# Ledger of designs, part 41: designed miniproteins, single chains, continued (4)

Each design is a single chain, and the fold is of that chain. pLDDT is the mean over its residues in the fold that is shown.

## One batch from the design tools (miniprotein)

Design m13400
Fold by ESMFold2-Fast:
Structure m13400 (fold): chain A 86 residues (1-86)
Amino acid sequence: MEELLKKLEEILEKSRELGREIAEKLLEAMVKTALEYIEELEKAGKTELAEELRKKLEEALERKDMTALGQVLSEALQKYSEVKKE
């Protein structure tokens, strides 16, 4: 029903207004955290992996691709966790 879709659009628009600053904070936190994990990987001697992740992060930022940013953060965290466990 068109009426239901219009109501959903209004809710999403209000959510975007409130979530805009939250989204900006989350984006900053994600980028900073990813860079910190990449730096730790480089310190651990995983220089090639760190360089690969930096390139992926830069590409995601250039494309403004939030999904790719999340993927890079997840991969960086996963690789950092592997190094810490070893």
Scores: mean pLDDT 74

Design m13401
Fold by ESMFold2-Fast:
Structure m13401 (fold): chain A 87 residues (1-87)
Amino acid sequence: SEAEKLAEELSAIALSDLPEEEQQRRIDELLPELAAALSKQSPAEQAKLLLGLLKAGAERAVRQDPSLRAHAEAQIAKAEALVAEIE
């Protein structure tokens, strides 16, 4: 779907070796398009795609500040549990 393609592109940018400012600019450009595409998906599909984006964003944050690793892992575990309940 368009939402899956946009989510994959945004995740690839977030996990790339691009400068932080360039990553953020590209993410900001894609975010409105992703939001519009996500709104056309079922709640279960939205939850799965958002979980993938959260994981990519968390890894990006940890690469910038490694002290966030434990916090990021805890937040991802919580989000995974919530998504599993939606099915």
Scores: mean pLDDT 80

Design m13402
Fold by ESMFold2-Fast:
Structure m13402 (fold): chain A 91 residues (1-91)
Amino acid sequence: MLEELEKEYKEKKEEIEKEYEELLKKIEESERRMEEELEREIKENPEIPQEEIEKRREIIREIVESMRAMAESIKKLELENLEKEYEEKLK
């Protein structure tokens, strides 16, 4: 019984970690797409001021940081819920 519960806990923990890694990959892809879009805009308008380019890069960084923070929060919440479920089953 205990060994089966440990196996289930480990499998669910691995799934949570896998989902987190998948979210990070999607965030990386989103960052790349935003950077590519900025590059296209620069190509269409080479007169765009350096200050505007820097502001847009800063916005991209802020968005990516927010997305990563959300992904981390989701992971922490899911792990906490899993630990509570495991504790309940041990009783």
Scores: mean pLDDT 83

Design m13403
Fold by ESMFold2-Fast:
Structure m13403 (fold): chain A 75 residues (1-75)
Amino acid sequence: MEEFEKEAQKIVDELQALVQEGIAAGLSKEEIQRKAAQFLLAKIQEILNSDIKLSEEQRQGLEDRLARLQAALAA
């Protein structure tokens, strides 16, 4: 439980930093969104492949999010 909460918070903090750095670098909204989506996709895959204990609902939610992010990046 605590491990998942810590990983989720770390991902939120890293995502916030990525967005701020993108804005500071003068990236377009589309470029920032693409980088954020790629970052989230990689982090969700890492969690799903880890030994972190997820509830069935949490696992399904992450798998659904992963599928949506993959579809968005392919379009």
Scores: mean pLDDT 78

Design m13404
Fold by ESMFold2-Fast:
Structure m13404 (fold): chain A 115 residues (1-115)
Amino acid sequence: MQELLEAARRFLEAREALLAALSDEDASNFNKVLSADPSLSYEELLKILLELYEKYPEYVYPFLWATVDLIEARIRAGLAQPSDRTLLELIAEYAEKTGDEELKRRALANLEALA
């Protein structure tokens, strides 16, 4: 429980820092990724994430790591959310496309824990 609260705090700090840097349009697109918007395809969500990284790498990269840490803490607490799988899949594919082997490894390990 305490590990989950600490991960949630770090996630909120990273999310707030990213949102403060984003334009209104980019903030709208970011919220679609966070909610795993069902009106958008997986490929469209991935494209939004890659575009945000190109513009704001110093904010998006720490945010993705904080997201993985939060999901990992939720899984350990037995509080995994339905959107957690989609977010981990998006992060794993993003990491594959950007060559981030460590982020990919962490996302895939958490996907296995959700099964």
Scores: mean pLDDT 81

Design m13405
Fold by ESMFold2-Fast:
Structure m13405 (fold): chain A 110 residues (1-110)
Amino acid sequence: PLGVGILIENEGPKNATISIGVEVEGDRAEVRAEAIGEDGSRGEAELVVEAPTPEELAEAIKRAAELALKEAGIEPGTVTRVRVSPGTPEALVEALKKLYPEAEVSVLPA
């Protein structure tokens, strides 16, 4: 459906990448998500969670990703790649695989 005379805003990007960084300082976790579409659309979200359980941290990651996608105007179903920072806990990687089952989830090199 990409072609001359089509409003790209109405079609949205067909492939999108979400990059997620998680930084833990003591009992505080900072979650940053960035959504990037093939068309150059971008969105970012940051959330801070204090003393999170693994479930609370997974929900924060989900929320940050959803906020970043919303800001970029990207449909979740178009996400084909998810990248996470080195040192991201395995439980969070598994949560991301469940949230974006069609996406390849990869850990960035250290």
Scores: mean pLDDT 71

Design m13406
Fold by ESMFold2-Fast:
Structure m13406 (fold): chain A 56 residues (1-56)
Amino acid sequence: PGLSAQAQQSLEIAQPAVKKITQKIKENDLSFEEIEELNRQAAEEVQKRRQELLQK
């Protein structure tokens, strides 16, 4: 399915955070609760970066 330019950009912003979480899961260092916490933090980081990018 096609994505709008805005949706594609949001994915690009989220990608580094997703990559970090995946890396930590792969290392088997995190509990499920820690993964959920990281997901919440990543969502906040993505929101912040999105706001900064929209103002650029």
Scores: mean pLDDT 68

Design m13407
Fold by ESMFold2-Fast:
Structure m13407 (fold): chain A 78 residues (1-78)
Amino acid sequence: GAHKLIVKTKPGTDTTEFLTVLQTLAAPHPGTKVVQTEDADTFEITGPLDALVQLEKEIATLPEVAGYGLVDADFELP
């Protein structure tokens, strides 16, 4: 099935610049798409599971990241 990676930034993060960071990290991975949610500090990356696992490892090292999780694409944020 399809998967998505949820990423949440720390308070005070420039979310416009962070969107560009996520798009840059996702660019080498065909089939990935980065979306900023209705919560400005929360992002979703959709794509192949193998690409999302690699992106999760890279995203985990970013100082702007408060939290992240790999979930099924049909998972709805609360």
Scores: mean pLDDT 80

Design m13408
Fold by ESMFold2-Fast:
Structure m13408 (fold): chain A 100 residues (1-100)
Amino acid sequence: AEEAKREAVRALLVEFLRELLGLSEEEAREVLALMEEAALNEDADALAEEALERLVRALARKRGISEEEAREWLSSAEAQAEVDAVLARLAPRAAELAAA
């Protein structure tokens, strides 16, 4: 039961990354795995940096901009609005998982 719930949460996060950044399912799963590993280890700065670099590269490719411009966009109010919009679309599924 718990393993099925964890996999459902991972699937939801993969969908989030695909919608927000235009990642493939494989790329989204790889980024998620690096983020999970970084979250478990306080000293995993290298893993956190690698995950961020993959996100920046994917975003730059999706928007047709430089990696530097992608980093600047991620700190913008526009990026926060897009994150909120994707989260709002996924909120009903997240609520269903929380109720299970």
Scores: mean pLDDT 73

Design m13409
Fold by ESMFold2-Fast:
Structure m13409 (fold): chain A 100 residues (1-100)
Amino acid sequence: PPVEVSQEELETVVKPKPELLKLLRSVGAEKDTYTVEEVYNLLVYYLTKQNLFDPEDPYVADLRGTELGELFGVDKLDLRDLRGIIELLKKHSEELPNPP
C-alpha cells in the first residue's frame, strides 16, 4: 500500500545540517530553519537544477557521483517514495521544538 505522509509531519520545523543546508542554499535557500515540506520542495528544485532526473522516469533521480548521493548514502531517489525521502531529510536535519 502507498505510505502516506501526514500534514503534521510535513509541517514539522527542522534545521538542516550544514552539508544539506549548503546544497539547499545553492538553489536559493535563505533561512536556517524550514518545514519538512519546504526542505522537500528545495530538494526537488535542487534535483531539477542539477538535471539529475532520469529522462525515462521523471520521478527517479540518479545521485551516483553527486554530493547529494554521498551525503544521503543512496544511489537513487524515487519521489514516489515520499516516506523514504522525508526520513532522509529528517536524518540530515535537527528537529526543533514547537515554537511557543
Scores: mean pLDDT 78

Design m13410
Fold by ESMFold2-Fast:
Structure m13410 (fold): chain A 89 residues (1-89)
Amino acid sequence: SADKELEEVKEKAEKLFEEEVAIAKKTLPEEAYKKFEEAAKLAKEAEILKAAAALGKKELLKKAEELYKKAKELGEEAVELAKAAGVEV
């Protein structure tokens, strides 16, 4: 069912988020890590909403696009902060 497919997307997105945040916390400077964690949270939410939109909840597509855009901006800030600190990204 669509609900089961959405639950599988949520579980996968949460696991990937936890793994990526754990790696970033160990590898990035604190300020870059904070921006990366915020970006990753929004990207996770956007992916779940995009999947829900694809499964019939079309009204969620705009919110997913807005969250994706914000996640991209924060992710770019995290990369800039890491480069400024001399970290290879």
Scores: mean pLDDT 83

Design m13411
Fold by ESMFold2-Fast:
Structure m13411 (fold): chain A 90 residues (1-90)
Amino acid sequence: MILSDEEIIKQLKTLTPEQAANVAALALRRAEFEGLSQEEIDKLVDAFIKAFKTFSKEEQEKFLNHLRELAEKSNDPRLKEFVERVEKAL
C-alpha cells in the first residue's frame, strides 16, 4: 500500500519529541535507500512537518533541538536540509 501522511501522523503522536525526531530521520534515510522519487520524499517531509505542528510549543522546541543534534552528529546533508525545512515551517 502507498505510504500515507495519516499513518505517519498517527505514529508520531504516540512518541516523545526525541523519538519522533529519530523516526523522521530514519524514515528519510530509508526513503532515499529505497530509491523513492523527490516528490515522494517531499510528501513525506510535508507529512512530518504537519504532524510536528500539532505538538505544543515546548514539544516543538525539544523536537527541533534533537533533530539539529542528529543532523550535526551524522553530517547528513539530507537531514540538514530537512531541519531547515522544519525550521522555516514552524
Scores: mean pLDDT 74

Design m13412
Fold by ESMFold2-Fast:
Structure m13412 (fold): chain A 82 residues (1-82)
Amino acid sequence: MKLEVEVEEASETTVKAVAKIKAENLKEFEEALKKVVEEIEAYAASLGKKLVAIQGVAVEGKADENAKSFDLTLTLVAEVEA
């Protein structure tokens, strides 16, 4: 599995995360998704805030035939509070 996650402040109440995921199977993809949420929570905590909700997810890229592999870019918008 390859995972790159970038998290930034979008506003006082939202953060935006861009995750580039390359996974060889569904198990690795699920693990990558868990790590993306953990990175968003850690970033919010670094700002003295808490993750409230994931408001939106945009998906770009492709899964291999029969979902053997995943090469996807996820853009997530998350709500945070102080």
Scores: mean pLDDT 80

Design m13413
Fold by ESMFold2-Fast:
Structure m13413 (fold): chain A 73 residues (1-73)
Amino acid sequence: DEEVKKVLEEAERKVKEIEERERQDMEKMREAMRAVGASEEQIDAAVAKVREEYQEEKERVLKEYLEKAKELE
């Protein structure tokens, strides 16, 4: 089913955009916290929280596109 394939390709594109934003935000967080003298433990905790927030966004997007794919069956 070509329509299902297009929905999955769109989902992959959206996930890649989210992953690029996640990578940039995590790097900015690390740089900002190091600049203020935060410990590596504090930096790791802050980065882990950012990663968790982006994981939730990715799961939400994948769920939405999975439901759209089911509608096209």
Scores: mean pLDDT 82

Design m13414
Fold by ESMFold2-Fast:
Structure m13414 (fold): chain A 67 residues (1-67)
Amino acid sequence: SNRELLLEELLRLGISRELAERIVDAVGGDIERVAAMSVEELTEIPGVDAETAGRVKEAARRVLARL
């Protein structure tokens, strides 16, 4: 599923499993939507700072490249 692809890429980018699972639960499997989200929107997720938000956007970009 797209959720599993996003989780895998978040883990590859050094995000902890617990935080990666929280991010995936919050943003879901709509990878195009995740890629379009602002850093400010992503930082509303508990445990996501601006650097982590950048990694989330990179993870979404990598998933889109594989779809």
Scores: mean pLDDT 84

Design m13415
Fold by ESMFold2-Fast:
Structure m13415 (fold): chain A 65 residues (1-65)
Amino acid sequence: KEKEMKEGMKNAAEATAENLLELKVITEEQAKKLVEEGKKIAEETSDPEEFQKRMAEFATKLVNE
């Protein structure tokens, strides 16, 4: 279950980056960074809520800087 949950979170990070790139909110380079950080966050947390919070914080930082 834990392994599948982490895989799901990694897939969610990729989907989020793809969606933001499709909407032209971020660049291709930023999308790559978001996926890499998202996979790292997914490996470090066992709480999907914490994962979403950390992902949102990183994406906000990436877009605004």
Scores: mean pLDDT 78

Design m13416
Fold by ESMFold2-Fast:
Structure m13416 (fold): chain A 104 residues (1-104)
Amino acid sequence: SLVDELREIIEEFVKRTREAIKKKDYKGMLEYALEAAERVLELLKRNPNPSKEARREVVILGALIGLTIMHVYIETNGKLTPEQQELIDRIQEVLREVDELLLG
């Protein structure tokens, strides 16, 4: 089901992010966030009328991605590399498209 696929994406994202935190791999954390957001966007494009349960899973992922970005800001003292800034900008663009599809 769409809910099961969304939960799998969230579980993989959380696992990879936890490993990246231990390694202080902030670029990796942002790359995993972008991958998770892009995977959710693709699923929503294939499933234009998501259930309320599926919409809740998407909201949970968005919150987790936001916390990941905040963690990177805190740990870098706001001194982002150009690559980290580009990843954040791309994540925000993908999440805007996700929000648009979530409303339709």
Scores: mean pLDDT 90

Design m13417
Fold by ESMFold2-Fast:
Structure m13417 (fold): chain A 62 residues (1-62)
Amino acid sequence: MKELRDRVVKAVRESVAANKPPSEEEIRETARKLGKELGASEQSIEAWATMALLERDRLLQE
């Protein structure tokens, strides 16, 4: 659970830092792929995708 969250959020932060902010679709696809590899539930995948989207939006604010 924590590992999925940390990996998805880290990927978003790294992409934003590289000036390549991920789209909502890219974040959801990354969360789904990582979540399936880790055996996470669909609810967990959706929750971390949402948190990663909020983190992306926060990092893009001045």
Scores: mean pLDDT 74

Design m13418
Fold by ESMFold2-Fast:
Structure m13418 (fold): chain A 57 residues (1-57)
Amino acid sequence: SELEELKKEYLELSEELNKVFRQLRANPEDTELRDKMLEIQKKIVELVKRIRELLAG
C-alpha cells in the first residue's frame, strides 16, 4: 500500500539523517553536510504530512 511505502521511506530517511548527524558532529563547519541535513529534514516533514493526509482520509 502507499502508506507502507511511505513508512519505509521514512525509516530510510531517518537512517540517512542519523548518518549525516554523526558526520556533522565530526566536522560541524561542513556546509555540504549541513545542506544535506536540511534537505533530509524537509523531506521527512513533507513525508509526515503525506502520511497524516492518508490517515485522515
Scores: mean pLDDT 84

Design m13419
Fold by ESMFold2-Fast:
Order: sequence, then C-alpha cells, then structure tokens
Structure m13419 (fold): chain A 90 residues (1-90)
Amino acid sequence: MKEEAIALLKEAIALVKELLKKETDPKKKENLEEALRYLETALYFLQKGDIDYAITELKLALEHLDNLSSDELAQQAKELVQKALALLEK
C-alpha cells in the first residue's frame, strides 16, 4: 500500500516537473511550484513513515493543482495524487 502510494506520488512529481519546464504564465508557474513543494514534502514524510503528515501535504498539493484544472497534465497529476490519498486513507 505505502509502496504503491510512493510510486503514484513519484509519477505525479514527474508530471509537475515536466509542466514547470514549459510553463510561462507566472500564476500557473506559482501554483505548479507550490504543488511540487507539497508533493516532495509528502514524499519525504511518506518515506519516513509519517503517513498523517504526508496526507496533509498531499491535500495541500491538490488545492494548488485544482487551480490548474485547464491543463491536461496537471489534471493527470491531480488524479495520481487522489489515487495515492485513497490508498493512504484506508
């Protein structure tokens, strides 16, 4: 379960990093940078076994990704984070 959530989170991080490489809009870039920060912090806590802290950080990442709902890759990253949360909240 934890290992599956880590894999999904790593995939979401890769997608957000890819979006950041090509994003030129300052507001979208800000939301992507904040989402990435929360996702990387969640990965850190998850790898340390601090599942409750990881869940909190993932929920914060989703708020920033939701502001990017028009971007297909951002929506895909959001879906991966939602799947990771579903695995961790069991």
Scores: mean pLDDT 84

Design m13420
Fold by ESMFold2-Fast:
Structure m13420 (fold): chain A 60 residues (1-60)
Amino acid sequence: MADKELNKEEKIERIAKMLGVKVETVEKLLNLSKEEQEKIAKEWGYPKEFVDFLLKLKEE
């Protein structure tokens, strides 16, 4: 088991900063279905791994 120093909220903040969006936008992305997340990722030009990462964060 990998203990990590960043909690879920800090990971979300880093994603928001990297994407240039607000934390609330990332939180909404986490609440979307996989299909909706894949659609948004494609529209925004992000790879499929981005969706997989969001789904893993949501499960935490």
Scores: mean pLDDT 73

Design m13421
Fold by ESMFold2-Fast:
Structure m13421 (fold): chain A 85 residues (1-85)
Amino acid sequence: GLSPGQIVLKAFNQILGIARKVLSDEDFDELMDKIGDILLQNSHDFVGGLLKSMDVIIDYLSKKNPEAAKQAKEIKKQMEEEIKS
């Protein structure tokens, strides 16, 4: 099975993929700058950095594309359920 870190990385990549598909290039670049800052601030806690980054993506999508934000929230919920298994 996948490790907890691999489960989190998989969910992060799925959520980032949604953002890439629905956002303009300009909005996606702004989002990537925010994610980069979070990952740098959490360089000693990679999994924690990914979890915080997912929340930032969901918040950003909630303002730009609420339907995509709902999909991202569902992916995060499935990730949390998979980690508990």
Scores: mean pLDDT 87

Design m13422
Fold by ESMFold2-Fast:
Structure m13422 (fold): chain A 62 residues (1-62)
Amino acid sequence: TQELLEEVERLLAEAKADPRSTQDDIDLLEKAAAILRKGPDDIELSLVRMTASVAKLALENL
């Protein structure tokens, strides 16, 4: 969904701006955004939602 893509892109921008973020975190968020832009199936959508939730929690605890 568009809302999830906006959330992932926001998290990606935040991760890129934070020097404490790892390249693995950035790569994971970029892949999630690419999946959403391609048109995800239900499984891909669920995986992206989980990825966004984990990334948000990780950034909150940095």
Scores: mean pLDDT 77

Design m13423
Fold by ESMFold2-Fast:
Structure m13423 (fold): chain A 75 residues (1-75)
Amino acid sequence: DELKKKAKEQVEEVRKKSEEEIGKANVKGQREIHASESESEKMQISQKTSDEQVEIRKQGAEEEKKILEEAEKKL
């Protein structure tokens, strides 16, 4: 089914974007950790980076769900 194939491609694109954003958050967090001289600050940066990644994953999952639901409605 072409519609299911298109939905799968869109889901993969969403996953790719989420992974890229998570990667960017990791790089940014690592740079901030390197610039920090305090263990406490490093922990705060790590927590912030982790929270950002969780939010990115949540948004991606919601978008994937919408794509799959739209594909099912068209069947």
Scores: mean pLDDT 81

Design m13424
Fold by ESMFold2-Fast:
Structure m13424 (fold): chain A 75 residues (1-75)
Amino acid sequence: MSPEEIRALVRSTDLRELIARLQRELGLSEGVALAILHELQFLKGSWREALSKMPEIDEETLERLEALLEELRAR
């Protein structure tokens, strides 16, 4: 997914639903979920590179997030 596509997807999805899904499906705290959504809303380049700089985000979390974004795009 392009940075523009990810920004559009996050901005067009209900933030409360997105936070709830990140917490439920990825096991993230509300604070980490909010930090991820903030990074994705203002994404300037590779989303994986941007999020990999966050100490709370490991490779498994990035893979699960990729699956979640693809599911949201497919709806």
Scores: mean pLDDT 80

Design m13425
Fold by ESMFold2-Fast:
Structure m13425 (fold): chain A 68 residues (1-68)
Amino acid sequence: SEIEKKAKEIIERAQALIAAHPDATTVNETLQMLIDSIKKKIENGTLTEEDVKIYEKALDSIEALLAA
């Protein structure tokens, strides 16, 4: 499934950011919550294209914050 593939790519990006910024505790907790939310929706079969877009925008915002 295309949606599941994109969601897994978002999880991989989030995990990479956590690994790159181990001392960023608050943002790390937010990234972990994002990962857990995506995994739960994949498991329950409730993941939508709109969910993926929201998660991608959230990840882009967090990535930009960490790059500052």
Scores: mean pLDDT 86

Design m13426
Fold by ESMFold2-Fast:
Structure m13426 (fold): chain A 81 residues (1-81)
Amino acid sequence: MVEEVAKRLNEGLGIDLPEEVARKIAEKLMEVLGRDEITDEEVQRLKMLLKEALTDPELRKQLAKFFGITEEEVLEIAKKV
């Protein structure tokens, strides 16, 4: 379920996301993927996007809108991955 996907995200990204942020990301990924699981490949792809978002303000805005979180939250995550 959502909590298990959120835990997998934290473990795969190597960071401790705030519970609400992790939940929102997990819910959106489950919605888009149509399943209750996230693969290592998908976590690595997300990690690469987050690293790119560190230097790309437009990508941060797009990711924030996509996941339903703030641009500041995306930037804080990007700095930690």
Scores: mean pLDDT 81

Design m13427
Fold by ESMFold2-Fast:
Structure m13427 (fold): chain A 99 residues (1-99)
Amino acid sequence: SRSLILLMMRGISALSNLYVAKRMLDRGNIELAMKEASAAFKIMLDMAKENNDQETAKQIQSIQQQFKNSTDVEERKSLLDEAMELLKKTLKEIVKKQE
């Protein structure tokens, strides 16, 4: 499927998971933050692979590994912000390619 709408819905879902993860970090709920972030990273990686975008896939994998290895809440929040910006950029590029 190459449906722009379905792809945008997946992107919005991933973005929502990243926002929830960041909010869970603010609440000290590391377990839920990890679960939500993992869900977002999986969606983002699946999207990049389906689009044959190896560069974006590598960037997502790098952010994911840094997020898992971090012991600092502020570093984890910064990594989630990087993932959000990468996702927003990817969604803008997908929209432009469909014009």
Scores: mean pLDDT 86

Design m13428
Fold by ESMFold2-Fast:
Structure m13428 (fold): chain A 88 residues (1-88)
Amino acid sequence: SLAEAKEAALAALDQAEADLKQAAAIGKQNYPDRAAEIDAIEQRGLAIIAQGRADINAAQSVAELEAVLQATTAQLAVVGRELAPYVE
């Protein structure tokens, strides 16, 4: 159902948020002099996740939900690539 698909999508974003926060923390441990740059990447990722949650909740069909997930995942992949050099 759409409701079950939304629950799964929100759970995936909860995991993405936890992973992002952990990656940022590891990055700051590895590169404490780069904390400001890492924080900026984390803030962008958190903003994408917040928008993703809002868009998931607003979705009126499975097709709309799938489009939201595709867009959110693509944006988070960019954030992940920017953060990767700090995590190794």
Scores: mean pLDDT 92

Design m13429
Fold by ESMFold2-Fast:
Structure m13429 (fold): chain A 98 residues (1-98)
Amino acid sequence: SAEELLRRLMRTVMEIGALLLSYSTLLTLYKQGKLDEKEFKEILKKLKEKLEELVAELERILKEIEEKGIEVPELLRRDAETELELAKEAIKEIEELI
């Protein structure tokens, strides 16, 4: 249903946001010397895997919404597009750090 698809969109956007916050925190801790390189890279690998899964899910949801002509609240659409771009950038950055 449209309602279920919008709930899944909101949930996926929120989950990506939480992982991006975790990524920012991880970078800060590493820069402060509170994590060794091995620990940092191990956590980054896990974070990247989770982000890749959520990006794929978000892209699938957005495609299904568009194909079905479902109306998305403007703020939620903007949040989804922003989180998708930020997550893709984070994945690229992590690939360089690993």
Scores: mean pLDDT 90

Design m13430
Fold by ESMFold2-Fast:
Structure m13430 (fold): chain A 112 residues (1-112)
Amino acid sequence: SEEKKKMIEEALSKIQDILLDLLKYIENSSTDQAVAKVREAKEEIQEIIEMLSKELDLPKEGERLIALIDETTAKIEQYIKNGDLDAAKAEVEALAARIHLRLLLEKNEIEA
């Protein structure tokens, strides 16, 4: 379904924008502001994934992505609190790549 493919592409675009904004906050803001932004980004991305998983009937993939986001954002917060901003940014980039790959695989399984 082209409509389902479009929903995945729109979700990917929104998630990318959220994670790019998070990278800017990690680089340019205080520790407290960066941590608050990680939590905001986590909530926004999880809401997008939950909505997408419900609409596409992919509950197991949604659950796996939510777990990945939980684990990775916890690591990002820890790196920020420890002052390791390069490691924090690397984890954001890795999260973006992993979400992109997993959603792209689901998009490719949808028949035209």
Scores: mean pLDDT 88

Design m13431
Fold by ESMFold2-Fast:
Structure m13431 (fold): chain A 96 residues (1-96)
Amino acid sequence: VPSYHEMVKRETERLMKQAGVPEEERQKVVDIIESNKGLSLVEMARKVAEEMVRRKLPRKAIEAALSAVHLLAILTSDYKTAAEIEKIAQEVFDKL
């Protein structure tokens, strides 16, 4: 069974490809997610989003990463975590 980290990485990559994010930018996002393995979904959402904003990655890539973490919270019926991720997304997008 894939870890949460591996599931977030694969779903983020899928969403970025659908959104037309270039390969170079997608690789940077994957590297950020790998650097944050072992964190909770909320901590992963916050740390990954903060690093992506700092590195000036495209909004569509940030949306993909946050959507992937949110989807995993929903799939695990962790609706409190999903709501916390939605708050993180709002805070992040208000800065862009």
Scores: mean pLDDT 84

Design m13432
Fold by ESMFold2-Fast:
Structure m13432 (fold): chain A 90 residues (1-90)
Amino acid sequence: MSVEQLRLQGEAALALAAGRAEEAARLAGEADGASEEEIEEARRELERLSPEERRRAGEANLAALAEVLRARAAAGDAEAAALLEELLAA
């Protein structure tokens, strides 16, 4: 996965943690090259979650992404290190 795709996934996780289901679905779909139909389906799925469930899901997604970025940064990926710093500061 490219750093740009990881950035979009991180922004999606942050949006979901903040309860913004529509924004989260759109950003995640952009990262994956999803169709409009797939993005709409994901939005409906996320909207079924309570605000508390969205927060936990977003936090879990961000934690998983941070682990991937830390591993890449440790391997010498400076772009992954910079993205990790940006996402954790948000």
Scores: mean pLDDT 85

Design m13433
Fold by ESMFold2-Fast:
Structure m13433 (fold): chain A 71 residues (1-71)
Amino acid sequence: AVEELLELLRRLEALGVDTSQLAQDLEEAVARLEELAKEHGLSVEELRKLFEEQLRGFIEFLRGLIAELEA
């Protein structure tokens, strides 16, 4: 899901939308979550799944936006 989101952001950038900062911020957020999970003895996999679930609606929104821009 995170990798899918980054790919969608890259496609938006190709369509003239500047997403470079957002892509960077997303990668940093994922790395930070993995660090926090390891530091506090939490499951990195479980935390990633929870994060990906929260991104589902945003990913669907971006897919719709890309389809609109490509039309």
Scores: mean pLDDT 72

